Designed miniproteins, single chains, continued (2). Designs and how they scored, part 18

Each design is a single chain, and the fold is of that chain. pLDDT is the mean over its residues in the fold that is shown.

## One batch from the design tools (miniprotein)

Design m4594
Fold by ESMFold2-Fast:
Structure m4594 (fold): chain A 61 residues (1-61)
Amino acid sequence: MNEETQRLAEQTLAALSALYGATGAQLSPIDLRPEFAEEAREQMRRQLERALAALREQLES
């Protein structure tokens, strides 16, 4: 992903976190120690990419 795509992914995650806050679901912690923060965000980005790809495949099936 380029920076624009990453920004959109972060915005989407923030929107989902806000929605989940209202539901009472536990948000993925992005407030980690600096050493883990970037690694956690990278994992989330990959998870989002995979989730979207899987959803597209299921819709095409």
Scores: mean pLDDT 56

Design m4595
Fold by ESMFold2-Fast:
Structure m4595 (fold): chain A 67 residues (1-67)
Amino acid sequence: VEELIAEAERLLKESKNPKAQKHFETAIKNLRAGKLAQGYGHLALGYIEEGKYDEAKRYFDKAVEAL
């Protein structure tokens, strides 16, 4: 989970897309609360807003598996 939080924090700092930033911020909150499915889901949504569909699919698949 530490690597996922670090990834989400990096993405939040590097992103200039407000919609992506909101999703990465929500991912961090959910990951810190131990809500892995919601954390992965918001990482995927953030990547969609960035136009990074391969990364989005990877994290969306992980979100479904964590349910």
Scores: mean pLDDT 82

Design m4596
Fold by ESMFold2-Fast:
Structure m4596 (fold): chain A 69 residues (1-69)
Amino acid sequence: SSAELIAHLRDTHERFRQAVKTSSKEEALLLLDSGLSMLDIRLRTETDPEVRSLLQELREEYKKLKEQL
């Protein structure tokens, strides 16, 4: 279900955010670039508006994290 997928994406995002924050600048940049690439791929095929909204929210957060490096 979309709700179950959203909950999973939020948990995965929290773990990813912690990994980025505990990584070196070089490792954090590679993680964020990989994460952004995967979000862009998912957004191309995702049709559920609630899932799309979350993916766009995560994309903006990852972009902001990258700008802070």
Scores: mean pLDDT 84

Design m4597
Fold by ESMFold2-Fast:
Structure m4597 (fold): chain A 84 residues (1-84)
Amino acid sequence: SAEAQEESEVFGRYMRLRREGKLSAEQQEFEKEKLEEINKKVKEILDKNKDNPPSASFIGRLLLEVTREEVEIYREILAMHEKE
């Protein structure tokens, strides 16, 4: 609950900046690069396990980890914005 609330607040603040056109070109490029890194990592993990499909619990843990990494990207973007 507290973790979900914090993640929701980070995402909400990020989405507000995006909607208001307040994200700099540097912040937008950072988001793009970091999301591409996550997507590449996930693809490599899934490709490695394609011949021996991962369990539902493994997939669940992977999705939680991806969500946490995405929240950290948004947190860093907010920190970059604060420094401007």
Scores: mean pLDDT 80

Design m4598
Fold by ESMFold2-Fast:
Structure m4598 (fold): chain A 75 residues (1-75)
Amino acid sequence: SKSAIKKAISKLSKEEQQKMLTVFGVSSIDELANWILEHGSPEEIAEFLKNPSVEKALEIDVDVGIELIKEAVLG
């Protein structure tokens, strides 16, 4: 659900949340949650986040971020 996705994103630090907003080209956690719901599967999101340019821009533990998103979507 959108609420579960937003809750998973909120487990990230504020800096990590801001980096994700920038990477996904959205202005809020609400818009990020909508983007995740619209783009479908956790696997598609995981492939996007593992792009070298995205990974470098984030400078976070991308695998941890992906796992939190997968947990929220599949959970």
Scores: mean pLDDT 65

Design m4599
Fold by ESMFold2-Fast:
Structure m4599 (fold): chain A 80 residues (1-80)
Amino acid sequence: MEEEIERLKAEIDELEKEASKITDPQVQARVQLLIDRARTLIEQAEKALKEGDVETAKRYIEGARDDISEARKLIEEAKK
């Protein structure tokens, strides 16, 4: 769980760097929204895990993965 959260945080940081290179304002805004939401979900997962709620933490992690996956697809599509 902790290892998985750390990996997702690293992926989010990489997506943030890639998003900064997007020239289309609409695509950049959507990617940034997904990144921000993924970060919020990871924070919620860490909180749930700290409280011992592993099932809630897993759901937040799954949501963050979905947002990361969508952001990555948009970034790849935006590459010329």
Scores: mean pLDDT 83

Design m4600
Fold by ESMFold2-Fast:
Structure m4600 (fold): chain A 68 residues (1-68)
Amino acid sequence: SSREKALEALGEAFELARAGRVDEAVALVDEALSTLDLSPEERAKLREIRRLLVEDVMAALQAIGEFA
């Protein structure tokens, strides 16, 4: 499902962000937003996570963990 693919992408983005590879984590979230058929609610959550990855990576890591 698109939700399962989004969860896998967010898990990979989490590990990239933890490793300091924030630009790569953002790219994965952007790819998921452009390729996956997400509900409006799921899309809003991924956009929120994307903003947090740029602005506050610690908050992004928490938000990714809560999405699961």
Scores: mean pLDDT 82

Design m4601
Fold by ESMFold2-Fast:
Structure m4601 (fold): chain A 77 residues (1-77)
Amino acid sequence: MEAEVDRLAARIEATLDNARAMKLPREVVQAIRDAYLALLDEKIAQAEAAGNTDVVEKLREIKAEFQKRADEIIAEQ
């Protein structure tokens, strides 16, 4: 498993935690959500092209959890 994937997951967690703690406006949280979803989709496509099935699976799990967490934070606004 690539250390880069674990580092990305940690950055996403920290970003969402900070957004919630700082009570960032809904539009800012939505922009963060859209940016990370685009980044994750790009990384998934790169991993698929490279044949890294384990990385693809882990990135999809990170994406699903991120979408859920981001949507919960947006709903709290």
Scores: mean pLDDT 81

Design m4602
Fold by ESMFold2-Fast:
Structure m4602 (fold): chain A 92 residues (1-92)
Amino acid sequence: DLAALEQAIYDALKPVADELGIPEEKVREIARAAAQTAVDALNQGMSKEEAIEKALETAGKKMFELNVPVEKIGPLAKALRAALEAYLDAHA
């Protein structure tokens, strides 16, 4: 479920983003882009690992587009990877 994955990613990113001073609107855009990419990859028959890597690539590009400082991308990417791994393992 795209909406459930987007919310799970958002919930995982929000605490990290709040500490880093990243606005909620940017976190929502990142979560949406990552969730959609992961769901699309899985629907195309890609593995969970491949879906996670594609979602991280999409999220990274979105973070750059949204002017997230380079030093803040790492912590957000780490939280995103953990959220994707946890969600996809629970919903296999």
Scores: mean pLDDT 86

Design m4603
Fold by ESMFold2-Fast:
Order: structure tokens, then C-alpha cells, then sequence
Structure m4603 (fold): chain A 65 residues (1-65)
């Protein structure tokens, strides 16, 4: 629904951010905050899992830097 639509837009934006520049801790923290908000709004587990996977990838890249 609308919440899952917002989650899909957020997912696309985070993927684009990851493709444009090396991720920063601020990006990882921002994705975490958005995940918490989407979970509180009742986003589907599939959308939450997809965004969490992006956060995990960003966090791994930050840790490797």
C-alpha cells in the first residue's frame, strides 16, 4: 500500500546513493532510522528485509574503509 510504496522509493534512493559514492556511517544510520520508521508504520517484512540488506551492504563497505 502507501507505506510499502514509500518503502520501495526509499529502497531505490538508498541503492542510488550506494551506486554514486562510497557509503558513509551517516548513510548507514539514516537507513536504520528509515527502517525503524517504516516498521512502526507497518511496512511489509519483505520491504523491511530488502532495505535491511542494503543497510548491511553499506555497513560492510564502511567497515572495510
Amino acid sequence: DITDGVAAIARGSFKTALSRAAPTQDLVDTIGRVLDQLKAQGASQDELDAIQAIRDQAAALVAAS
Scores: mean pLDDT 81

Design m4604
Fold by ESMFold2-Fast:
Structure m4604 (fold): chain A 79 residues (1-79)
Amino acid sequence: MRVHMTFEFETKEQAEEAARLFRKIAEAEGGLVSIEIHGNTVEVTLELPDSIRAEAAIGMMKIAASVTGGKVVEVRVEE
């Protein structure tokens, strides 16, 4: 399953801190990861073997974004 998430922050510093946490979460879950920072926006792409791992990763990323002052812009899950 391929998961795309986009988060928006008030500052680039918050976006960079969130990206650091997202990287740690992705490392713990295992999977193909792309993390891109565009100013105050962070885009995360994960490739996970099943829906249980996908939902767990999405939940953890949302919590990390909330803690760092971010807002969820988009969550898209593909086959």
Scores: mean pLDDT 80

Design m4605
Fold by ESMFold2-Fast:
Structure m4605 (fold): chain A 56 residues (1-56)
Amino acid sequence: SADERIARYIERVWAAFGDAVVTRPEATARLIASLSGLSVATVRPRLEEFVARLRA
């Protein structure tokens, strides 16, 4: 599913760039959108949810 693909790209970006998922969320969302072929609007809330889970 799209959610599963987005989750994999978030994990890859986090592994490669560390805290960029937290410190550069806009740039990270754009990168994942480009890699996954999805819109930034689709990626952004899933990235925000991932960051929220990291802080919980």
Scores: mean pLDDT 79

Design m4606
Fold by ESMFold2-Fast:
Structure m4606 (fold): chain A 99 residues (1-99)
Amino acid sequence: SMQALIDSYEPAVERVEEALRRGEPVEPVDIAMAAQRLLLRLEEEGAPEELRELAREALLLAMQALLLLATSESPEAQREAEELRERAVRLYREAREAL
């Protein structure tokens, strides 16, 4: 069910918020799950398309970071994944704070 899927993301959202509070790096998998949860909430609440696009882009960037880390061991891929991760966090925060 959609509710069970949504509830399964709650621990990831909590990890993201705690890491942000402590100024610690957020893992790409947690950003992806938190962004997906936020996107579902924004769609349910009929939020403006601009906010939904921010959450959607955060999700896509986090997923791209995960794919790079899963498919390449190169230092270049690790640096690119980190840049994507940081961009995903910024977009996630922007969408969340605009609520």
Scores: mean pLDDT 85

Design m4607
Fold by ESMFold2-Fast:
Structure m4607 (fold): chain A 92 residues (1-92)
Amino acid sequence: MKVPELIAALTSPDPEVQARAADELGRLGHPEAVPPLIELLKPDASPETQEAAVIALGRLGHPEAVEPLRKALESPDPRIQTLARAVLGALE
């Protein structure tokens, strides 16, 4: 029940709401969260939202996230680059 509510929160106009929802989805470990979290890696998302999505995808550990995370290494934001590198290293 909480997972559909959290997925809906990922489309919030408030980056803090999006980041909290991403963090919670990563902790819950449900694979249905992977595609909507990948959408948050887009460059038009806030840096806070992108960071939370990278961390959540790393916690979920699903192989579908590997290619989007490799693309996040090209981000102009050094925080996102560092997080994506760390997560990819943990996923091996």
Scores: mean pLDDT 78

Design m4608
Fold by ESMFold2-Fast:
Structure m4608 (fold): chain A 73 residues (1-73)
Amino acid sequence: MDEEARKSEPLYRASLRALEHGEYSLLDAISELIRVVGGDRANEIVREVLDRHPDASMRELAELIREETERER
């Protein structure tokens, strides 16, 4: 329970999955989002993207996250 809570943040989970699968495009998209909006807002945006697109591939997630980054500019 406590260990699951610690790893429950959408940003952490998406980043870890991308790293484990060598999906550098998704890691780059997440890194740019954090630079533009900060970690807390990036976590909220990644959660919203995952909620809207639960079946999206890591490549599709990278494209969706880049779109959200441009929207926040």
Scores: mean pLDDT 73

Design m4609
Fold by ESMFold2-Fast:
Parts: C-alpha cells; sequence; structure tokens
Structure m4609 (fold): chain A 65 residues (1-65)
C-alpha cells in the first residue's frame, strides 16, 4: 500500500475514534484528546475534498468542547 494512503487511513481511524468518544461523552485524558485533535488537523491539511474537510472540522470542534 502507498505510504501516504496508509498514513491517511491511520489518521482517519484516529479521527473516527475521537469522534465516537466525544459523541459518547467518554472521559478522556487531555493528552489523548489533544492527539485526536492533532490527527484531525493533519488530515485536514492533506484533504482536498470540501465535504470531507467540513466533516473533519466538525470532529475537531466536538473534541475541543
Amino acid sequence: MDPEQQLLQQLRELVEAGKRMAEAGTELPEDLKQRYIEAAQELIKRETSEEKKQEIEETIKRLQE
């Protein structure tokens, strides 16, 4: 698999995990919470689709609150 594709998949999995935890109201250590936010921010930098970008931004918003 393309290394870039593999990295994108890992970032998406992290963002999805963070989104689920935020939606469930799970208590997370601040360090872990920041890791999910950083992964989402990195994913946005690489994303060219406005639709996907918006979805990732929503995830960051939920994790910050």
Scores: mean pLDDT 74

Design m4610
Fold by ESMFold2-Fast:
Structure m4610 (fold): chain A 77 residues (1-77)
Amino acid sequence: MTLEEKAEKVIEEVKKWVENSGYVPDQPKVKLTIKTKTGKEYTFETYNRDFAEFLKQWLEKNKEKYGIEKIELKEVP
């Protein structure tokens, strides 16, 4: 499996997890951006900040395994 295929697989899982995370009204909307070593960038928006922070930590720990260069979490203005 190529690094690109590994990145696509984890992106698909992240999309599925974000879709299932639900709306959390007391948390600000956040944007999770994942940049792969191949130069592709993927962005997900969610109101579940705690889950997004958990995903960022998990992806950072596994970034070399999945060919991820950078992971960024920002509040949406």
Scores: mean pLDDT 74

Design m4611
Fold by ESMFold2-Fast:
Structure m4611 (fold): chain A 96 residues (1-96)
Amino acid sequence: SEFDEILRLLMSGKYLELFERHKDKVKEAVSFLIEKARSLNDPRLDKEIAALEKAAESGDLEKIAEATRSLLDTLARIDVQKAYDLRVELAELLSK
């Protein structure tokens, strides 16, 4: 049930709401996203990965949410299935 609710928020782009509800896991979630995005070895993601790293350093949830949106939207334009899979994995991480 928590997994399904988190995945729904991710699929609807409600990243700020999601991170505000899971503040204790934001650092883990961001590290996971950066690691997974880098593992794809796609230079089209370099700007979005750098933006998310900078947002993470700021500790600002609004900036982290917008950088996460940008990364996942860019990935969806490249490979919609990989973007979906990454959202599912993120939902699993946040529901632990």
Scores: mean pLDDT 89

Design m4612
Fold by ESMFold2-Fast:
Structure m4612 (fold): chain A 100 residues (1-100)
Amino acid sequence: MSIDVIVQNTKNFVKNKVPPVTGDYIGQMIKDGNIDTATKIFNDIAKKDPDFAMDIYKQIMKTHPQLGSTITKIMIKIFKDLGRDDYAAQAKATYKKIIP
């Protein structure tokens, strides 16, 4: 699947708030080296719906555990940049529970 198809599908799933499918597509973007695109999509989601962003993050941690350190750093930075230290702390706590 091309990155353009993944990006378009991710936007469609974000509109419908489907965390498992959205997480799988964002995880694939990161795995394919499209970290900047994935970070931009995550930032847009977190700004509008931080709970949905956390659900996507938890899904990526379950389906792509090898990306756990990378995605956790992205989420902490995004939430801190948005002034949401509460969600940044939740991301750090989630990482410790899922990847001991």
Scores: mean pLDDT 76

Design m4613
Fold by ESMFold2-Fast:
Structure m4613 (fold): chain A 59 residues (1-59)
Amino acid sequence: SLKEQIIKAIKEGKSITEVVELMKKAGFSDDEILEFFILLQLGEKPEDAVNRVFERKKK
C-alpha cells in the first residue's frame, strides 16, 4: 500500500522528494505534506505520523 511505501521510504532515509511524490500520489496537498514533515521533526514515529495524516484525510 502507499501507506507502507511512505513508512518504508522514511525509515530507509529516502530523499524528501521521493516521500513527497508518494504522498502526492496518495492525494495529499502540499500543506498536508508540510504538516506531516513537521510531525516527524517533532519526533513522532513514521508509523504514527502516517496514520494521523491518513485518518484526517479519510474524514
Scores: mean pLDDT 79

Design m4614
Fold by ESMFold2-Fast:
Structure m4614 (fold): chain A 91 residues (1-91)
Amino acid sequence: SLLEKIKETKVSDRKAMLRVIGEIIRAVGAILDGDGREAARSLRRAADLVRQMIENGQIDPDVGEELVRRLDRAAEAAERGDLEEARRHLG
């Protein structure tokens, strides 16, 4: 799962990663409520936070880019209303 991959990720700033996790939790809540637009918004914010962590050297770039790809794909699925596909990218 994406959360399992995040738990295994070495990060120099734990607070930055907790913000990413917070946005993912918000997105999961929105998916459960059927709100694909809110889910997509939270997932895009999570992806932007991971991109900033890559730029700041706080995360391995290969791991960070993989997280960004999964978050972007989940956001695209959620925006289309495909909440099952969005959940699959997060799980």
Scores: mean pLDDT 85

Design m4615
Fold by ESMFold2-Fast:
Formats: C-alpha cells, structure tokens, sequence
Structure m4615 (fold): chain A 85 residues (1-85)
C-alpha cells in the first residue's frame, strides 16, 4: 500500500527537522540525506494535493532555518515547493 499524501507531507517535515538537527551537529552528509528524502516526499505530497496550510508554514520555517545555517539552495527549493502546494 502506498503512503497517503498526508503521510508524505508529515514525513517530509519530519525529515527536514532531522536534517537541520544533523546540520547543527556538523554532519553535512547526514543533513543532505535527510533534506533529499524530505524534498522527494514533499514533491510527492504536492502532486497529491495534500500539503495543508500548517505543513506549508512548517516548510517555510525550515527554509528560513536553512538560510540562517547557510544552505540557500535547499531553502529556495523548499520555498518554491511550498508556493506550488
């Protein structure tokens, strides 16, 4: 059984939070893996039309944190995905 779009959106946010935790710990490789997984899950959720306003808000908050940590490329990708949702 495939995950529901809501489960995909929730999993995406969870991965972004874990990515930021890894980045703060100095593990850029682990952070990149979590961000990549989150982006894949978020893209699937956007295509399913299941990103609600709360999920969009959390994604934008994660984008702001990534910019403050110096990851401008991932932050911009998150903002664009949030706008498409």
Amino acid sequence: MLASGRELAEAAVENFRKGIEALKAGDKSKAAAYYTAGLILLSAAVNEGTVDEEARRLILEEAERLEKEGDFETAETLRKLAEKA
Scores: mean pLDDT 72

Design m4616
Fold by ESMFold2-Fast:
Structure m4616 (fold): chain A 69 residues (1-69)
Amino acid sequence: VEEREMLYELLKKIGITSPAITKEEFLTLKEPELGSIVGFLQGMGVIEGEYDGKLNKEALESIKDFLAA
């Protein structure tokens, strides 16, 4: 599964994307923009794991858990 797709679905579920960014635009985000989004979600307690601007295993598991809830 595409890791960035999971992050995009998470953002839609929590209502952060307004107006909704398209999935294609989100998937083409550069590392600094992606890292800022991940860091923001970690600050909210939505994503777990060490912030490094990447969707590591812990971040992905947090996203999966949130989407399953």
Scores: mean pLDDT 67

Design m4617
Fold by ESMFold2-Fast:
Structure m4617 (fold): chain A 60 residues (1-60)
Amino acid sequence: SMMSDEELKQLIVEELTSKGVNLEVAERAAQRVIASGLPKSVILEGIQEFKETNDFSLLL
C-alpha cells in the first residue's frame, strides 16, 4: 500500500526531533508539508536531504 499522510507526517517528525527540533515545532512543520500538496516522492526526497544536510528548505 502507498504510504499514508499520517505515516509520512510521523517520518518527518521523527527526523526533525532526532536533529533537536522541538516536538511541537516538528509537528507543525510536518503538518504544513503534508498540506502543501507536494507529491509524496518529493517530500521523501526532502526528508533524505534533511537527514544529510540539516536543511529543511527543500520542503518549503
Scores: mean pLDDT 75

Design m4618
Fold by ESMFold2-Fast:
Structure m4618 (fold): chain A 85 residues (1-85)
Amino acid sequence: MKFKLTLENGREAIVEASEDTSVIDLIKEALKKLFSLSDEELDKLKFYVNGKEVKESDKVSELPEVSEVEITSGLGKAKATLTKL
């Protein structure tokens, strides 16, 4: 499956994932493509999809065609759109 993560500034990353890939891992891989973040920095981030906190058990196969993503850190919040291709 293919997904596109689009940031508010228009920057985007395309990630390929299996149906069993977690939503957390998909978002982390997209962020690695967009930013030079370490795994330790990514592990400090908290993710919400369509207003719900993402769990490691949440799979990309369960996502609708378009989802609102909120990324939270100790320094603030960022918004993105996750599109199923």
Scores: mean pLDDT 82

Design m4619
Fold by ESMFold2-Fast:
Structure m4619 (fold): chain A 94 residues (1-94)
Amino acid sequence: SLKDEILKLLEEIKKLFEKGASEELKKRVNERVEKAKEAIENDDFETFERELAGIYTLAGEAYDKGELSEETLKKITELIKRMSELSKEMEKQQ
């Protein structure tokens, strides 16, 4: 399902931050991911998009601080874009 694909992509986001991110950053990302999972499970697309924007902001800040590589930031950006597209498709079906 679209929901199952989104949940899988959220787990991939968590794994990408495991590569060189600080423990505090990992905690903040995990909190955003868990809120995004809860939002998508409840068909709360507005909250889901806010949590994706929050993850994107954290990734950009980490890149600026040298905690994430450019390659990892690019992968995170691609996954966020894909999840946003999938959530919009789910919203159209509801």
Scores: mean pLDDT 86

Design m4620
Fold by ESMFold2-Fast:
Structure m4620 (fold): chain A 100 residues (1-100)
Amino acid sequence: MPSLAQQAAQLAVEGAEELERLAREGAPDEKIREVARRKLGELSELIQRMRDEQASEEDIALAIGSAMGLKEAARALLEGDWESARRAREKLREVLEQVT
């Protein structure tokens, strides 16, 4: 079974990729905000579970980093900053590789 840190990293990467796809398809800003809010909510729940289950400080920090990266990807896409969105997605993928 994947760890909670791995689940958080996977969800953040999938979320960033979904947001980028929606932006490329010309989805309205409200749709991008809706999807980002939903994915960030799921990440917050995973981080709370990690705290409740006494996960390591390092794993919790990685999960928080994943949430911040997803938030940055959403912000960048909403501002039309495709380069910053790409960099945020690449950083999220690096976190996923660290926990896999």
Scores: mean pLDDT 87

Design m4621
Fold by ESMFold2-Fast:
Structure m4621 (fold): chain A 95 residues (1-95)
Amino acid sequence: SDLDILREFKKRLEELLKEMKENNADPYVIDGIEKIIQLIDDTINGKISLDDFLLQVSKIIRDMLDYALYRNDLKGYDYALRALDLFLEMKEKLE
């Protein structure tokens, strides 16, 4: 179900977030992932539409990638790419 797909995406992002915090990742990239996790909860609880969720998550990931590139933060860029991969995998399952 779409709900189970969103819960799996949340679980994988929480695992990524734990790794990022343990590796002292940039706070901007950490905040981006935490915001995506909050958006998953808001979507599951019916506070936002799935379409709004997809748009907002795409924007956050792009902002994280752009910020990491601007900062020459290779670790932050890698974490943002991993978040992108998880997001794209989740989107494919929803289709």
Scores: mean pLDDT 91

Design m4622
Fold by ESMFold2-Fast:
Structure m4622 (fold): chain A 70 residues (1-70)
Amino acid sequence: SLKEKYEKAKTPQELAKLRNELLEQTGDAGDLLVERIRERAKTQKPLTDVEEALREEIDWLIEVIEESKK
């Protein structure tokens, strides 16, 4: 499960790998998902902690993927 991989990720490198795996799982929607995340991130306050920024990106990707299954 992607959620389990997320909980096990402890370093920024591991979080970045997980984020990339989520993007790959979107397949044809990958580019659209990336652009959507980028636009949403632009409207939020910047995070100073790299790990927290990656975790928020992963949370957004998981939520968007789950909503797309509706």
Scores: mean pLDDT 67

Design m4623
Fold by ESMFold2-Fast:
Structure m4623 (fold): chain A 86 residues (1-86)
Amino acid sequence: MEEAEKLLKEMEELYKKFEELLKKLAELAAAEGVQLPGAYKELKEILKKTLEETKKLLEEKKYEEAKEIYKEGLEKIKELIDFYNF
């Protein structure tokens, strides 16, 4: 059972990193205003969907699946950041 607790903590750390990225992207989009209207919406939708799916999987105790969804979401966000030179 100690292993489940360690996985939960790892997921929590990944989740917090994702939330921090979401916060930074929201601040950047707000600062840029009309310069990022399309990109901002795409980022928000990807972030929201990834957070919702990851949280749901964590609640269902599917830690490995949650970790994969979280990583996939981060990669998509990174692609958008690189594309728009955030």
Scores: mean pLDDT 67

Design m4624
Fold by ESMFold2-Fast:
Order: structure tokens, then C-alpha cells, then sequence
Structure m4624 (fold): chain A 89 residues (1-89)
């Protein structure tokens, strides 16, 4: 699935990042963690329960359709390199 880990440089004070999952379930329980890439310090962690959204085309025009979307707001300084990860519980 597309839930996993994604690294990027923060471009806005409250940047939104969407994670996708192809899991065939009615609900997903996920643990989201945001870490500083350089220091490995945990910036934030939280649990989320997300409902199935149906069939969503991925930005890469993949033939696979995502079933779940998890939108995360990153509250970190512009220019900071962060890693966002999601674990399925």
C-alpha cells in the first residue's frame, strides 16, 4: 500500500500531505508519526481511524485505485526535512 514512509522538505507552515491505502477493509486504524530526517527526533505521533472513501485514482495515474485517504497537516518550520510514516494497526 501507499501507507508507509514519505520524506519531504516543508514548503508551508501548515502543509497538508495525503497518504493512500489499497487495503480492502471498511475502516483502517493507523498510527501516524512525523520525524525530523536529520535528527531522527519524533515531532508528533497520533492514532487515526479512517473510513473507506471508495475508488480514488492515484496522482501517478496508476491502474490501482486507493480505498483510503489519510490527510495529515504538518506543523513544522519551512525548510525542515521531515519523514511521515503510517503503520496499520
Amino acid sequence: GYLGAKSFTVESPKQKVTLYSLEDKDKLNVTISIRDVETRELIKTFNATVNKVGDVRLPSLSRELAKFEVEVTIDAPIGKKVQISAQLN
Scores: mean pLDDT 71

Design m4625
Fold by ESMFold2-Fast:
Structure m4625 (fold): chain A 64 residues (1-64)
Amino acid sequence: HMNNIINDIDNRGNNYRRNMDTLVDNARNSTSTSQSQQLRQQARDLAVNYIDVDNRRRNIMNNV
């Protein structure tokens, strides 16, 4: 069912977004430049997954 697919995609996107926000906040609060850079890199890696999920959502919505 299409609504279930969209809900699953939204849930995955929200989870990635929350994880990215947490990593960015931790990077901003870090007193270590190296640790901050590592956390930001992890957030960028998650952002790639988020973009993929968002693109799938748009493709489904545009074809309906």
Scores: mean pLDDT 74

Design m4626
Fold by ESMFold2-Fast:
Structure m4626 (fold): chain A 67 residues (1-67)
Amino acid sequence: SAEELEKEIRDLLINELGASEEEAEEIVRYIREGRGGAAAVKIANLGASKEQLERLGKLARELQSLL
């Protein structure tokens, strides 16, 4: 479900990248709005590895397919 994907994205951002709850919510909102570039910039600013960016990109595309 979209809610489960949003939770997985949020959990990744907070637990693996050290994002605040507010930062995680902003990134999820950008994904929901189709602002993938803005989301990617915010994720990169959190210090995400290439592997984390690829995983988050896959989850973001899956979330977009449900919206």
Scores: mean pLDDT 83

Design m4627
Fold by ESMFold2-Fast:
Structure m4627 (fold): chain A 87 residues (1-87)
Amino acid sequence: SLPQQLRSVRDQILQSRTIGERLRQIPGIGDRRHSRISMDLSTYSSTGRPRTVRQLRTLRDVGPTRATAIYIALYQRDNIDAQIARI
């Protein structure tokens, strides 16, 4: 399940300093998906403004489950345990 997958990589997410590094920790995000999502986020991420789960769901090959994982890993890192508990 998504909560189990996020728990298994939470320490890696917490230790990752860049958005690109955090994306790589998410289960199911390989090199191709990482490159596409990174490009889509590049303009927005540079301003420090987080995208919503709804906005992330509009990205190619990003469904509701993956959008939630990306949102938590990139923008809710400091609250990751609380966010996983709500899934």
Scores: mean pLDDT 73

Design m4628
Fold by ESMFold2-Fast:
Structure m4628 (fold): chain A 72 residues (1-72)
Amino acid sequence: SMELKEELLKKIEELKKKTSGETAELLDQIERAVKEGDFETAQRALVRLLLSGSIPEEEVQELGRLLHKLSG
């Protein structure tokens, strides 16, 4: 839904404001992929973000939940 997409993009934007470097680049990749409907690329970038440990796991899990709802 459009509301889920907007919520996901808003959370990504808020996280980008608090991050820099490679973490911000991964968030940019997720944002672009979501906007383009490329959920496979978004999911791969999200897994890399989780493995980086640079963002709290709960925040990454919430992004994953929203992405799953949007892609299914």
Scores: mean pLDDT 85

Design m4629
Fold by ESMFold2-Fast:
Structure m4629 (fold): chain A 83 residues (1-83)
Amino acid sequence: TADADEETIKKLQEEAEEFVKNASEEEKKKLEEVRRVLEELKRLAEQKDYEAGRALLEKYNTPENREYLKIVSLIEAKKKEEK
């Protein structure tokens, strides 16, 4: 059961990379925007500024941004696996 979840995550990571390769200029800009937000959230978490992190997450917590954030998170997770 756990193995099936890992295979699903790998498939989603591959689909996310394919999306980025075929993304329009507008979609690429959106991916960059949410990537910057994700990096800022990581920075705030490292500083243990959880209040600012929650406020930032709530501000960007829209259905549209969630989809792009999901794609960015999958790509970043795959890059960490390659190291």
Scores: mean pLDDT 73

